# Ledger of designs, part 54: designed miniproteins, single chains

Each design is a single chain, and the fold is of that chain. pLDDT is the mean over its residues in the fold that is shown.

## One batch from the design tools (miniprotein)

Design m1854
Fold by ESMFold2-Fast:
Structure m1854 (fold): chain A 89 residues (1-89)
Amino acid sequence: AAPVSEEEILEVILEMYRAEKEGKLPEALREKMARVAKDREKALAVEQKIRDAVEPAIKEYLAKNPEAPDEEIKEFLIELVQKFAEEVL
């Protein structure tokens, strides 16, 4: 079997964010999630890279918008993760 790539993990994380917004979890996505979970070290490394990239922007957004609803904050987070993916993919 082919090894799991960091790019594959990042793509799956983006698909998970999109699926959560739709309130659905397709079987194909469940299979992709199970596959990337086999390489926990790479999955954690990708999650850490995402956190490091988006945390400063989220902190600034919350400081400027202290009354922002959770839904708005979540949408902003998804946009930041998508931009990060576009830069590294």
Scores: mean pLDDT 77

Design m1855
Fold by ESMFold2-Fast:
Order: C-alpha cells, then sequence, then structure tokens
Structure m1855 (fold): chain A 80 residues (1-80)
C-alpha cells in the first residue's frame, strides 16, 4: 500500500477491530460495526483516527494509552 502518512498502523487497525467488538458487546443496541467505507475513513483520515482514539478513551480510559502506543509505534517504524 502507498505510504502517504500512516495515522492507523496494522496493529492499530487490529486494536480498532477489538475496540469495535468490545463497544458492541458493551452496547448491544449500538449501531453495527463500521464497514469498509467507514474503515477507510478512519484509517486514512487523521481527524477520524483522533476521534476514534478519543471515543476509546471515554469507553476504556485506562486502555487508550496502549492503543495509541501501538498506533504510534507502527507510524514510528515507517518514519525511522
Amino acid sequence: MPIVYRPLSEEGRAGRAEFDARRRAKRPDAPPSPHPDDLAIDGSNPAAREMLLEEREKLFPNETEEFDKKVLEGADEVAA
């Protein structure tokens, strides 16, 4: 895939899928998990990525640092 910027690494995308699963389990009445269109927005849009991390912080305040760290480590690997 082309590397223009990497707001959400492969590890970050895996964490996002886990986050979506936990969110759905916590709120069964919540809207369905995002589909490819939404994933593309979240993966390629830095603003969408930041909103995703902020929502994760609200739902799992003690786990956001780990999620963000995995995302940043993936991006840092590309930058290095």
Scores: mean pLDDT 52

Design m1856
Fold by ESMFold2-Fast:
Structure m1856 (fold): chain A 104 residues (1-104)
Amino acid sequence: SPLRELFEAVRAGDTERALEALDKLKVKNPEADIERAKQIIEDLTSGKIPPRVGLEELIAALFGEKFYLYLQIEANTRNITSLDDLLDLALELAEKYGFFEEKE
């Protein structure tokens, strides 16, 4: 999954791999702030922002504030506390809401 690859690259501190994964992601959301997402990736990989906070901001930049709020509600409802499980839920919900181009 390109989204999983993006998050794994960010956690590994691999800025180049993360930016490549972001480009491959093909986000359908017209409100996605890709330039902000790139800045958040750089801040995450340089250690300027804590991993959880930065990943939450990255999700909001890619999918919008309403998606992020819904993700928080669902994560709390499902008692998701780990970062890995939060990323898996974000991928599930983003695919469900059609935020990615279908590779047909």
Scores: mean pLDDT 74

Design m1857
Fold by ESMFold2-Fast:
Structure m1857 (fold): chain A 89 residues (1-89)
Amino acid sequence: MVDLSPEARELARRIQELIAEMKRVYETLDEEEKRKKLLEIAEEIIRLAEELIELTEDNPEMKEAAEKVKKDAEKIKEALEKGEDLSEL
């Protein structure tokens, strides 16, 4: 149930908080400046997900979840940079 290190749990919590913030910013996005904020949040999620992957090498389930979060954030970042629709994410 609670087999993650305190550091891994803190990273997972921060990633979830950033995902929630990204959704909020996306729902209120009507200008270019807000798009820049979404890009910044996506980059931070990628960084934290990479750290979580390293800390969860001994936990395949959590590592897989962290890798998925990283891939999803990378897709969001690429879509934002290219002006593509985020609907598939």
Scores: mean pLDDT 75

Design m1858
Fold by ESMFold2-Fast:
Structure m1858 (fold): chain A 71 residues (1-71)
Amino acid sequence: SNNQQGINYLQLSIQYVQQGNTQSGINYLVQALQLNPSISSLVMSSIIYILQGNTQGGITYLQQAIQLLQS
């Protein structure tokens, strides 16, 4: 389903961001957004935190997006 593919892209994004690969992480977030526009606000908040160097804050928003797609 689009939700499961979105969850997979969000999980890949978290992995790349944790590795310091911000570019690849953001590319996977764009893929997740194209499948699931409903997570847009959470993903945008995540990107802002990641770009500010608050990686854990960004990941928290991505985890909330995953929970939304699981509900």
Scores: mean pLDDT 88

Design m1859
Fold by ESMFold2-Fast:
Structure m1859 (fold): chain A 107 residues (1-107)
Amino acid sequence: SLSEKLKEAAEKGKFEEAIKLHREILERQARSILEAYEEDEEARRAVEEEIKELLRLFEKRIKEAKERLKNGENLVDIERELSLFLTGELLRIIGVGEDARLEAEKR
């Protein structure tokens, strides 16, 4: 799986490979969330804006991760922190989509 490859890349100190795998995982998860709301225009728009902001924050986190790695921090710890951050944000975005869907149903 991609998650297993990501763990292996992090354990071997392969930063660029780990980031590439994180992007692939994030893209697949973002696509699945967008597909879940494809038939609800308001929820889809809300989720699209949140995903766009998450992608921007992800690039900022990668830049910070590069500096942390240069300062001698362990890539396994950096990867774990990034994975927890992404999981939390994706769950929050699903909540945004559900809230928008509930508001649409009241109309």
Scores: mean pLDDT 85

Design m1860
Fold by ESMFold2-Fast:
Structure m1860 (fold): chain A 61 residues (1-61)
Amino acid sequence: SSMRRDELIREVFRLAGSEYGTLGPEHYQEIGERVGVSPQTVRDFVQDVRNGKYTPPPGPL
């Protein structure tokens, strides 16, 4: 997968851990700025994580 996808996965799990539902618009903007994607891309990815499409990456967050 692309580096941006792996960075996005790490940032989502770093901020949310087991509490994906606590991520809001301000978090989407922060993650998007760090990874270099739009907040809408982050939101769509968070929904994919909530739907069980991804597992936390191995190693420290």
Scores: mean pLDDT 68

Design m1861
Fold by ESMFold2-Fast:
Structure m1861 (fold): chain A 79 residues (1-79)
Amino acid sequence: EEEEAREELARLLMEREGAPEEEARRAAEEFIERAGEESSAATAQRIREAYEKGPLEAVETWKAIVEELEAKKAAALAE
């Protein structure tokens, strides 16, 4: 499931931005790693939903999720 989401995101980056295969896969992997493993199942589900609406929205959904997770970590560490 998570692996499929990573492959789908990498494919979208390659097709949309014309990124090389290796760079697209690394970018997709970094998004998943930053999102965190414990929430990766939920992030994969949201990506699939966004992917049905369009490949561009899938990438934006990943960014939003990563930002939310980073904000939560920062808030937890600050308090």
Scores: mean pLDDT 59

Design m1862
Fold by ESMFold2-Fast:
Structure m1862 (fold): chain A 91 residues (1-91)
Amino acid sequence: SEEALKILERLGDEIARITAGSDDPVEGVILLAVSVFLVIHRKHPVTVEEALEDVKRLLENVKNAPISDPETKQRIIEALEKAIEELEKLK
């Protein structure tokens, strides 16, 4: 779905904004994970189910990640939860 890809692109932009200027390597790995999702989904047709599964998996990983700033961690979680909500509306 083109709409699913657009949601992933907006998520990538939001995570990049949240993590901008951060020296936390864990935040860098999270941004890289979103970038990898975008590369994979741009190369092949994106299904809503595939995008939703990827974002849900990343959300679980972020909840367990040792991000040093708790406010940054919460902002990342909220961005991922928002993307999940938007993807669920496409079902």
Scores: mean pLDDT 81

Design m1863
Fold by ESMFold2-Fast:
Structure m1863 (fold): chain A 73 residues (1-73)
Amino acid sequence: ISPLLAEAGRVLRRAQALAPGLVVHDLREVDGKVHLELTADGKEYDETFDSVEELARFLSEVTGVPVAELLAP
């Protein structure tokens, strides 16, 4: 597991714990970027992020959970 995927997975698990109804279909690394497929509030998302910080901002917009909470250790 790459450090990027390990950190992305941690943030994503945090988001799922804090936001019921967030369903993750896939999380992978593509060319050093985070690729995520999920469903939230009946909407399907297929997004690519340059960093874990971008992933956390996206998840914050989707779930309403503050970025600082998603990035917590």
Scores: mean pLDDT 83

Design m1864
Fold by ESMFold2-Fast:
Structure m1864 (fold): chain A 85 residues (1-85)
Amino acid sequence: SEADIEKLRELIKEAEELIKEAEKETDLNRLIGLILRAIGLIIEAERLKERNKDDPEAVELAEEAIKKAREALKVAMEKLKKYVP
């Protein structure tokens, strides 16, 4: 649906902002928050991808959102490792 396509575009923008925040973040609790948000974006984008599996535009946007959210997750998790005793 057009509403789902617009939601996917918003998820892409949110994932891009999460990458920027993860790259700058040094606080443990905020890194955990970013990880949870990135996981949430991945779950939502995967749900939208499945719901719109016959729409090539929606599938492409969902894959982009998932890719960017996974990059944000990777950056935040790599920084989180520095705080593990």
Scores: mean pLDDT 89

Design m1865
Fold by ESMFold2-Fast:
Structure m1865 (fold): chain A 95 residues (1-95)
Amino acid sequence: TDILRLIGLILRAIGIYIDSEKLKNEKAKELIQKGAEKVIQAGLSLLQGKREEAIKLAEEAIKLAQEAIKVDPSAKKLADEIIELAKELIELAKK
């Protein structure tokens, strides 16, 4: 596993959390922020070698992002970014 790649994923998730402050729908904002937090937690778990925990947290992030899109379609860009980061984390965890 590339440690620098994992750090990059965590930093991108932090960026999504910051960008979520621009969302007008409070429920979608909450879901995006929780999704970004789950991606950060998944990346940190993977840095510690906790592969199963990282996969579970990344899958939870995907579900939160999907719920955000249902609540407010304008959240789709940030939600899609969470889903992409979570999928990359799952692939890294399976190596």
Scores: mean pLDDT 89

Design m1866
Fold by ESMFold2-Fast:
Structure m1866 (fold): chain A 55 residues (1-55)
Amino acid sequence: PEPVRVLEEFVTPDGIKVLLVEMADGKRVLLAELPDGSLVEAVEAGAAEMQKKLA
């Protein structure tokens, strides 16, 4: 299902944009936009862990 709304948005000190979105089925998903243009979903691992891996 597609995301129906953005619940939260923030930018990390490294300039990575992170969005917390709600899906039509009520599931919440974190999306992170990486500097290389990639979008990643964090369904179990937090976006913070992915950002740490990139730093």
Scores: mean pLDDT 63

Design m1867
Fold by ESMFold2-Fast:
Structure m1867 (fold): chain A 67 residues (1-67)
Amino acid sequence: MEPLEPSPEVRKLAMEAAKAKKQGDMEKYQEYKDKLYQLIRDAFPDAPDETIQAAVDDLIERAMKEL
């Protein structure tokens, strides 16, 4: 079982998205979420959209728990 090790940039965007969501800034939340999606897609170009969306949501949810 291999834990996914996101890059520092991915972790930063996930944390920023989580903070925006917690503050109710849905515009910033969507902006950071879109950037995070693009970075993960670039790292895993052959992954299905469902897998990438799940990874984005998981990263943001984990960041939310750290706040």
Scores: mean pLDDT 77

Design m1868
Fold by ESMFold2-Fast:
Structure m1868 (fold): chain A 85 residues (1-85)
Amino acid sequence: MAEERRERVEEVLRKHEKEIEELEKKVRELAEKGDFEEAVKLVLEFVKKQSENDDRALALATTAVALRLIGIIIDIELKKKKEEK
């Protein structure tokens, strides 16, 4: 049961790999510009849009992507603060 759901999550991530890469690129671009609020909003809009589908595997995949993107935003913000000094 859990193993079958994991397999479906991995398949969904693989099928949406290019879309996720484009989203990550946009999020990074906004964060590098210092538009951290817009970067976070973009991630939240992505989660909201995907959550409209009653697909549990897609919901889990979306959550994993969102957490990864939030981590990237935080990492970029921390690096920018370090580079200012």
Scores: mean pLDDT 72

Design m1869
Fold by ESMFold2-Fast:
Structure m1869 (fold): chain A 103 residues (1-103)
Amino acid sequence: MSPVELLQRLYSRLTPEQREALVRFLGLMARIQDAVEEHLTPEEVARFWELYRRLLEALANQDFEAVKKAFDEIEEFVRKHLPEYQPLVDEARKALEELLKLM
């Protein structure tokens, strides 16, 4: 299933409040993705996309342990390759935790 199809499936199951929390989280993830694409190699960009895809699949399946694990792998990736973007990852983690509280 494509990332777009995963997100569409997730959105269809959410309340307005949950959708607002998801949009906030995805907006922060998009900013991290922009930094990855701007500063890293094509191979590292592909690795980030694999990690992000796993996160989206876990969210769509409501597998909260898999969500936490996938996000921890994204945080480790950013810490290793783009440590200056750690504050943005911290904001994304808080947004994710608020989303998971609502689900």
Scores: mean pLDDT 85

Design m1870
Fold by ESMFold2-Fast:
Structure m1870 (fold): chain A 89 residues (1-89)
Amino acid sequence: MLTPETIKLIKDAENEMKKLEKEFKELQKKVPNPEYEKEVEESMKVFKETVQEMLEGKNTVSNSVYIERITEPLKVIKEIVEKLKKEAK
């Protein structure tokens, strides 16, 4: 069973991912980068698949591994968005 802290983390992560996806899409229109597009697509896929597995209660790995699989893709996309913001200036 997911703890209240884990549920909050998932909701906060989904909100953050939605914001990052919007920012990335806008930045890609200004500064297209195929390598970053691929990394973001792969990170988003891992994030979405991980959230789905947690919500389905499959519990194939520990909660700490699931948290890592959610937080790491967010970190990667945040770093890419910040790099693109610098390039767009």
Scores: mean pLDDT 78

Design m1871
Fold by ESMFold2-Fast:
Structure m1871 (fold): chain A 74 residues (1-74)
Amino acid sequence: MEELKKKIIELVRKMAEGTGVSPEAVERVVEQMLEGLDESTLRKALEKIEKLIKDGKTPAEIFAELQRIVEESK
């Protein structure tokens, strides 16, 4: 659980570099989004984000997909 959350946070922080958003703000928002999610949802989110990064998607598109996964899990 902790490793999956940490990896997602690290990837999102890296994607937000150069956007002017503070790393602490990104970490806080992503931590709140991931709160209460089960391991299968966290793994799905990580895999999806990794794919989007490989496909060269924008930070905005990656954030939108993460939000969609979180909302669908609630």
Scores: mean pLDDT 76

Design m1872
Fold by ESMFold2-Fast:
Structure m1872 (fold): chain A 88 residues (1-88)
Amino acid sequence: SMEEEMEKLKKEAKEIADKYRKQLENITGVKYDVEVEVFLDKDGKPYIKVTLTSEDGYKRTFIYDSVEELKKRLETIVKNAKLAKEKE
């Protein structure tokens, strides 16, 4: 069912986001809260909304069409953070 598929997508996206959030926190020393929501667009296609909230309350929202895109983007963020840390 669509509801079961959306619940599985949300759980998978949250696990991925939490994994990369922990890696980012370990590299930068900055703590983030991650919120993951799954919505249907006007055509009934699911999309993933990720909100990152820093310790000072700043929020950044990202929209992804798939778990694969989310994972790729978070991997890039972590990789860039590691490269920046190596230059310190």
Scores: mean pLDDT 80

Design m1873
Fold by ESMFold2-Fast:
Structure m1873 (fold): chain A 49 residues (1-49)
Amino acid sequence: MDMPTGVRLGLRLGGSIGLQAMLDALNAGKSGEEAGQAGVDAAYKAYKE
């Protein structure tokens, strides 16, 4: 599959957002699993934009 530059940039931004969401969840006292899920969910939301 060909991945345009725009999609690649979107994934990179999603990674940053995912990291922030994960850290926020950890700061809220969530488990590592919950923090990981929050990070993945945030990255998915960013990618879909």
Scores: mean pLDDT 66

Design m1874
Fold by ESMFold2-Fast:
Structure m1874 (fold): chain A 72 residues (1-72)
Amino acid sequence: EKEEIQKRIDELIDRAAEILRKYGNDISDEAVEAALLMIEGAIAKNIPDVEEQKKLVDSLEKRLDELEKRVA
């Protein structure tokens, strides 16, 4: 399951990076949130406990989904 969680984190970072690339030319709340999601995703990759890592990733994915809905 750790490999699956790592893939989810990588996908999260990639999706957040797309938002940052698209909206990052100005200091916007959306660009800041995307940057924070990328940073927190990178931190999540280093969490040794799989269950704690999964809970954080679930939370980050919900935040990303809400951000994507706002920028769509």
Scores: mean pLDDT 80

Design m1875
Fold by ESMFold2-Fast:
Structure m1875 (fold): chain A 84 residues (1-84)
Amino acid sequence: MMEKRKLAMEVAKKLVEENPELTPAQASAALQAAGLALEKGKEYAEKLIEEAAEEMEREGVPKEEIERIREVMLKAVELAVEKE
């Protein structure tokens, strides 16, 4: 549990360092996605990310904003799985 949380934080930190244009909200989303992938697995994390994207679309979030956050979260999932 604690070790996986540290790994998720390291994945989020690496994404922020490699993508300095990321907002705090995008960095937080990346951390959540990485943690979810490490705890529940890649497929479960990807499913929840898609469900979150559909919810944002229903709430009227612009399509380009949804795609940006989705890409960041999916990249965090990939890095978390590769790093573990």
Scores: mean pLDDT 77

Design m1876
Fold by ESMFold2-Fast:
Structure m1876 (fold): chain A 75 residues (1-75)
Amino acid sequence: MKEVDELIKKIIDFAKRNNVKANDDQIDDLILLLEKKTGVKLTDEQKKKFREALSSIPGPEMSDEDYAFAVLILL
């Protein structure tokens, strides 16, 4: 649980610092990568909070490059 929360925080912090929001497909992929990295299935509440946090950023949608950097946080 602690590792999942720390990775979620790192991704959200990255998105906020770069002022980029994730689209639904990017969020769904990041959730799957989080679950694979940690070996833990996210709760519906964690998925909802993660989606809300990444979609509420007022900046433009993540570019392929921004998304690649977010994926690297999970490696």
Scores: mean pLDDT 83

Design m1877
Fold by ESMFold2-Fast:
Structure m1877 (fold): chain A 100 residues (1-100)
Amino acid sequence: LPDIDWNSHPLVIEPKFFTKLTKAIKAKDVNEIKSLLSELLLHSTKAFKPLVERTAAALGISVPSLPEHVQKEAQSLASDLSPFTKELEAEIEQLKKTIS
């Protein structure tokens, strides 16, 4: 559906946020790295929230809080980021050796 692209988040979010994360790591901005990781998790949850709300509205159901599967989605995103973070840590190590 044109108003909600449910397939966009893995393609749009990953290259965008991974690029920013890599840039922040090369700049050695620890606070920026933490902020980006936190925003990535929240962004994933927010992107999924409208889809849940739309479905609930169509069914005439009220959802007061985020469901557990939405929370698991955010945890899954953190898990996907973990291996990438390890590779970035290796790149930081290389940068440290270069800069001293």
Scores: mean pLDDT 49

Design m1878
Fold by ESMFold2-Fast:
Structure m1878 (fold): chain A 70 residues (1-70)
Amino acid sequence: SEELEKAIKRLNFERDVLDGVRALGEAMLKFAEEKGAPEEEIAQMRASFDADVARLEKEIEELEKKVKEL
């Protein structure tokens, strides 16, 4: 099914995006810590990345359900 193929491609893309966001978040937090950024700024950055990760995880879960239904 072409719809299944498109859904799988989108799921794989969103998974790659999630991996990229996690890697970027970890690198940015490490950089901020090494440069002596204030703890409050590091906490805000962490919360922002955690929110982005949670959103992407939810999108991936919805796409996984769609793939299973096709």
Scores: mean pLDDT 87

Design m1879
Fold by ESMFold2-Fast:
Structure m1879 (fold): chain A 69 residues (1-69)
Amino acid sequence: SIETSNFAYDGDLRGGGSISSSNSSQGFALYGGSDPERSNLSATIGDLLIGNSVDDKRTETDTEFLRKY
């Protein structure tokens, strides 16, 4: 990765950036983050970007690229 900033571009990853395990992590993300609503939203977006299908077509090696975009 080039820089952590690219990965945490939004900056709302204090437990709200749950990925891969949306089912279980979704509930955790709400309490793990600073704000429940924002944490839940970020968790869902994060899952869509890398886990669902928005930009999952890319490779994990391009994690920085996925998050940056």
Scores: mean pLDDT 44

Design m1880
Fold by ESMFold2-Fast:
Structure m1880 (fold): chain A 67 residues (1-67)
Amino acid sequence: MPPRIGRATVERVGDKDVYTVTAEGGDLRIELLDKDGNVLDRAVVPDGGSATFTVPRSSKPEVVVVP
């Protein structure tokens, strides 16, 4: 099966949003984009692993899977 997000959660901590993303079915490449498509952060999440991203709340970031 192609790699996919197993779970994605967001927690607000002060002036920041903390995104936790887990990968399932293989290694997953994740980018966090603002409203204009600018990359705020990126990481490779290994199969069965998780990655945590911390971004400003005002950026309204989206979690995007890059194939």
Scores: mean pLDDT 78

Design m1881
Fold by ESMFold2-Fast:
Parts: structure tokens; C-alpha cells; sequence
Structure m1881 (fold): chain A 120 residues (1-120)
């Protein structure tokens, strides 16, 4: 039924937003805790990878400008940001898996829109 498909599409969008908001809230303490409790030294290649992840998380609104500056200035915070980016990649993977088993076009379009938002 079209009404059921529209409700499912809305629920998927709301669930993705709730998960992203949870990740954002947890990130607020996680970077500062990493700096305080870890001594990490990254290679130049590892820093370059982390810097790309930090810019992506900033674009998604998960990291604030202050958190971006912290991650770019401290290897422990940068490593924590990479772990947060891995959680977002897991969400994208789950959404892509859902697309493989979803036949309803309204639900498929909703999932594709959420994937596009996360990958842009």
C-alpha cells in the first residue's frame, strides 16, 4: 500500500537522523577524552586519511569547527574522528544492503536520498 510505503520511508529518514544526532552528541566528549587519555603518533599517510575523514564529518555537521581544529592539531583526536567516520560508513553500508532487498519505489527513493546526503 502507498500509505504504508510512505510511513516506512519517513521512519527510515527519522531513524537515520536520530542515529546521526547520537553520533554528533557522543563526538562532543569523545575527541576531548581521546586527547586527555591517549598518546598517539600517526604517520603522514595516516594523518592525510584522517584529515579527509574530518572534512567529511564537518560537511555532514557531525563535527563542529572547534572539533575539526582539535582533530587536525592532535593525533589522538584525529584517530577518534576516523573511528566516528567508520560508524557513518557502517550506516551507509546498512542503507545499501536495505536497497538490495527493497522492492517498493517510494522506500527505495528515500533510502537512496539518505545515502546521497551521507556521501555528499
Amino acid sequence: MKEEAEKKAKKIKEEVENILNTIKKEAEGALEHAVANRTVKLSETERAAGERDVEWLKKLGILTDEQVELALSDDAALLEAEMIASLVRMIIGILKSMLKTTEDEIVREAIEEEIKKLEE
Scores: mean pLDDT 85

Design m1882
Fold by ESMFold2-Fast:
Structure m1882 (fold): chain A 80 residues (1-80)
Amino acid sequence: MKKVKIAIAVGTEADRQAVLAAWEEALKREGAIPAARTTPDEAAGRAVVAGTLAAVKKAKHMELEAITPLTRAALAEALA
């Protein structure tokens, strides 16, 4: 299995909860991989969120590292 490091940057516990809530909401609205259907700025944010979920689902034993976000291009390559 491929092991991908995916990062979600948060500052406080409240920020972490807000990020998780926004993450779930974005996935509910856009579906699993919506990146190509939005403007570049919006697509970048939602692509990171959707790709993170897709990568986690694909690799059940993934390790998450909350230090650096993946770029849209790097995430697309990781999902290929």
Scores: mean pLDDT 43

Design m1883
Fold by ESMFold2-Fast:
Parts: sequence; structure tokens; C-alpha cells
Structure m1883 (fold): chain A 64 residues (1-64)
Amino acid sequence: SSMEKEMQELLKKMEELNKQIQQLRKEMQQSDPDKAKELREQIQKLLDKSVELARKMLELSRKM
């Protein structure tokens, strides 16, 4: 069904975001202070996206 496909796409996006966040956190630990600040801001934006995706997944799950 279209809803099942949408859920699968949201799950894939969540997995990609989580992997990217993990990678950026590792880079932040190895970076100078200026670069670490930029990476922290990028991580925060990805975390905000993961929260949005989680809410979409919850709403979709309730309709299935």
C-alpha cells in the first residue's frame, strides 16, 4: 500500500539521519573549536529533522 511505502521511506530517512549524526559527532570530537561549532550546528539541524520524521512516522502509524 502507499502508506506502507511511505513508512518504509521515512524509516530509511531516519536511518540515514542517524548515521550522518553519528559521523558528524565523531568529526566534532576531532575538530578544532571553530569547526566543532559549525558541526554542532549541523548536528542540531539533523536532530530537528529526526524529531520531525519521528512525528510523521507516529501519525502515519496511527492511520495504518
Scores: mean pLDDT 85

Design m1884
Fold by ESMFold2-Fast:
Structure m1884 (fold): chain A 95 residues (1-95)
Amino acid sequence: MSKTFQEALKFAVETGKRLAELKERVKEIGDEELEKEFEKVLEELDKKARELGEVFRKEDPESEKVKEKFEEFKKEVEEKIEELEEKIKEAEKKK
């Protein structure tokens, strides 16, 4: 298995843990709009993960193209999680 693919699997595991922790916080707040926004983010990230998985299957995993797509994916995931964390913190301040 390539180093880049191993890094992608590790990133997926760590991201999954972060999302699980955020999901528990969203449940504790009990805001239906925030729960809906969270589910929407999960759907968007799942779609992006599938697109990246197809690139890894069709391309050389050590190619610049795959590495570039993985870096783009990491950036998009981090931005989405940061936006979600900000919304959760804001909702927690209002209770």
Scores: mean pLDDT 79

Design m1885
Fold by ESMFold2-Fast:
Structure m1885 (fold): chain A 73 residues (1-73)
Amino acid sequence: GDLAIEAALLLSQLTYEQQVEVLLKAGLSEDEAEALARFLDTNPNIGLRARLLERTLSKEQLEKVIEEAKKLL
């Protein structure tokens, strides 16, 4: 969906460490945030990143990712 694409685009502009920070603030555990950020960082395709985010995060978590990522840009 549009939220997952927006989240993927914003996260792609952040470092690995910043992606972990954003995911933690969205309510993921440290292990979940690090694992997801590693996958995103190793996969440059925005469509694949968006699909993974849509499969792993709720709508509320996607909105929180967008909010927190915008604060770091």
Scores: mean pLDDT 86

Design m1886
Fold by ESMFold2-Fast:
Structure m1886 (fold): chain A 73 residues (1-73)
Amino acid sequence: KKKEEFKQKLKEIMENITDLDERRKAWNELIEEAKKAGISVDEVNLLYSLLRTPSLTPEQLAAIKADEERLKK
């Protein structure tokens, strides 16, 4: 099933890609591919929510990572 394939690809991206910028790009590509494949809007929105939470823009991500590192130390 297409949505199951996209869920598996998302998991692989999360497991294999540790660079947050590359993860964001890969997730964006996956979401666009899902839209083209006719995956339901609800499923696309779910993927998009996952992308928005952990994969902010590179600028926002860098600022948040700096703040997190400060807080943890």
Scores: mean pLDDT 63

Design m1887
Fold by ESMFold2-Fast:
Structure m1887 (fold): chain A 89 residues (1-89)
Amino acid sequence: SERLKGYKEVLESEKEEIEEKIKKYKKLAEEGDEKARLSLAGLLAKMAVLYASQGNLEKAEELVKEAEKLDPESESVKYARKVIEEVKK
């Protein structure tokens, strides 16, 4: 139980860092940076997996849909979609 508590604390710490990177990359993508747009898709996909693992499927679905619009062929985006569909079962 102590190890599981520590793991959840690590996930929450990573979540904040990823959210800050998403904010930066959204701004760059809006300014027309194609590399930032592709990187943003990967970051959104990672965040979708984290929310799905926490049981927040509504937020996970929103994030993966945004990532799919940016880069639907990304392996990270396809993986996030599979995780969400498996959690919904």
Scores: mean pLDDT 78

Design m1888
Fold by ESMFold2-Fast:
Structure m1888 (fold): chain A 66 residues (1-66)
Amino acid sequence: SDEEKIEKIIEALKKMLEELREKSNLSPEQLVHILRSIVDDIASQLSPEEKEMLLKEAEKLEEEIR
């Protein structure tokens, strides 16, 4: 389903951000910038419905970083 697809993308992004935070001196602002860049790239390849779901979940992830 679209929901499961987006959930797996978000889970992968969350794990990547956690690894970057642990292994690098990146600020929360820099992590949010990286997240936005990756989300934009992924969203360009998705359907309008999947894109809307991804952007909504990405906003929640940004709040968790800040």
Scores: mean pLDDT 82

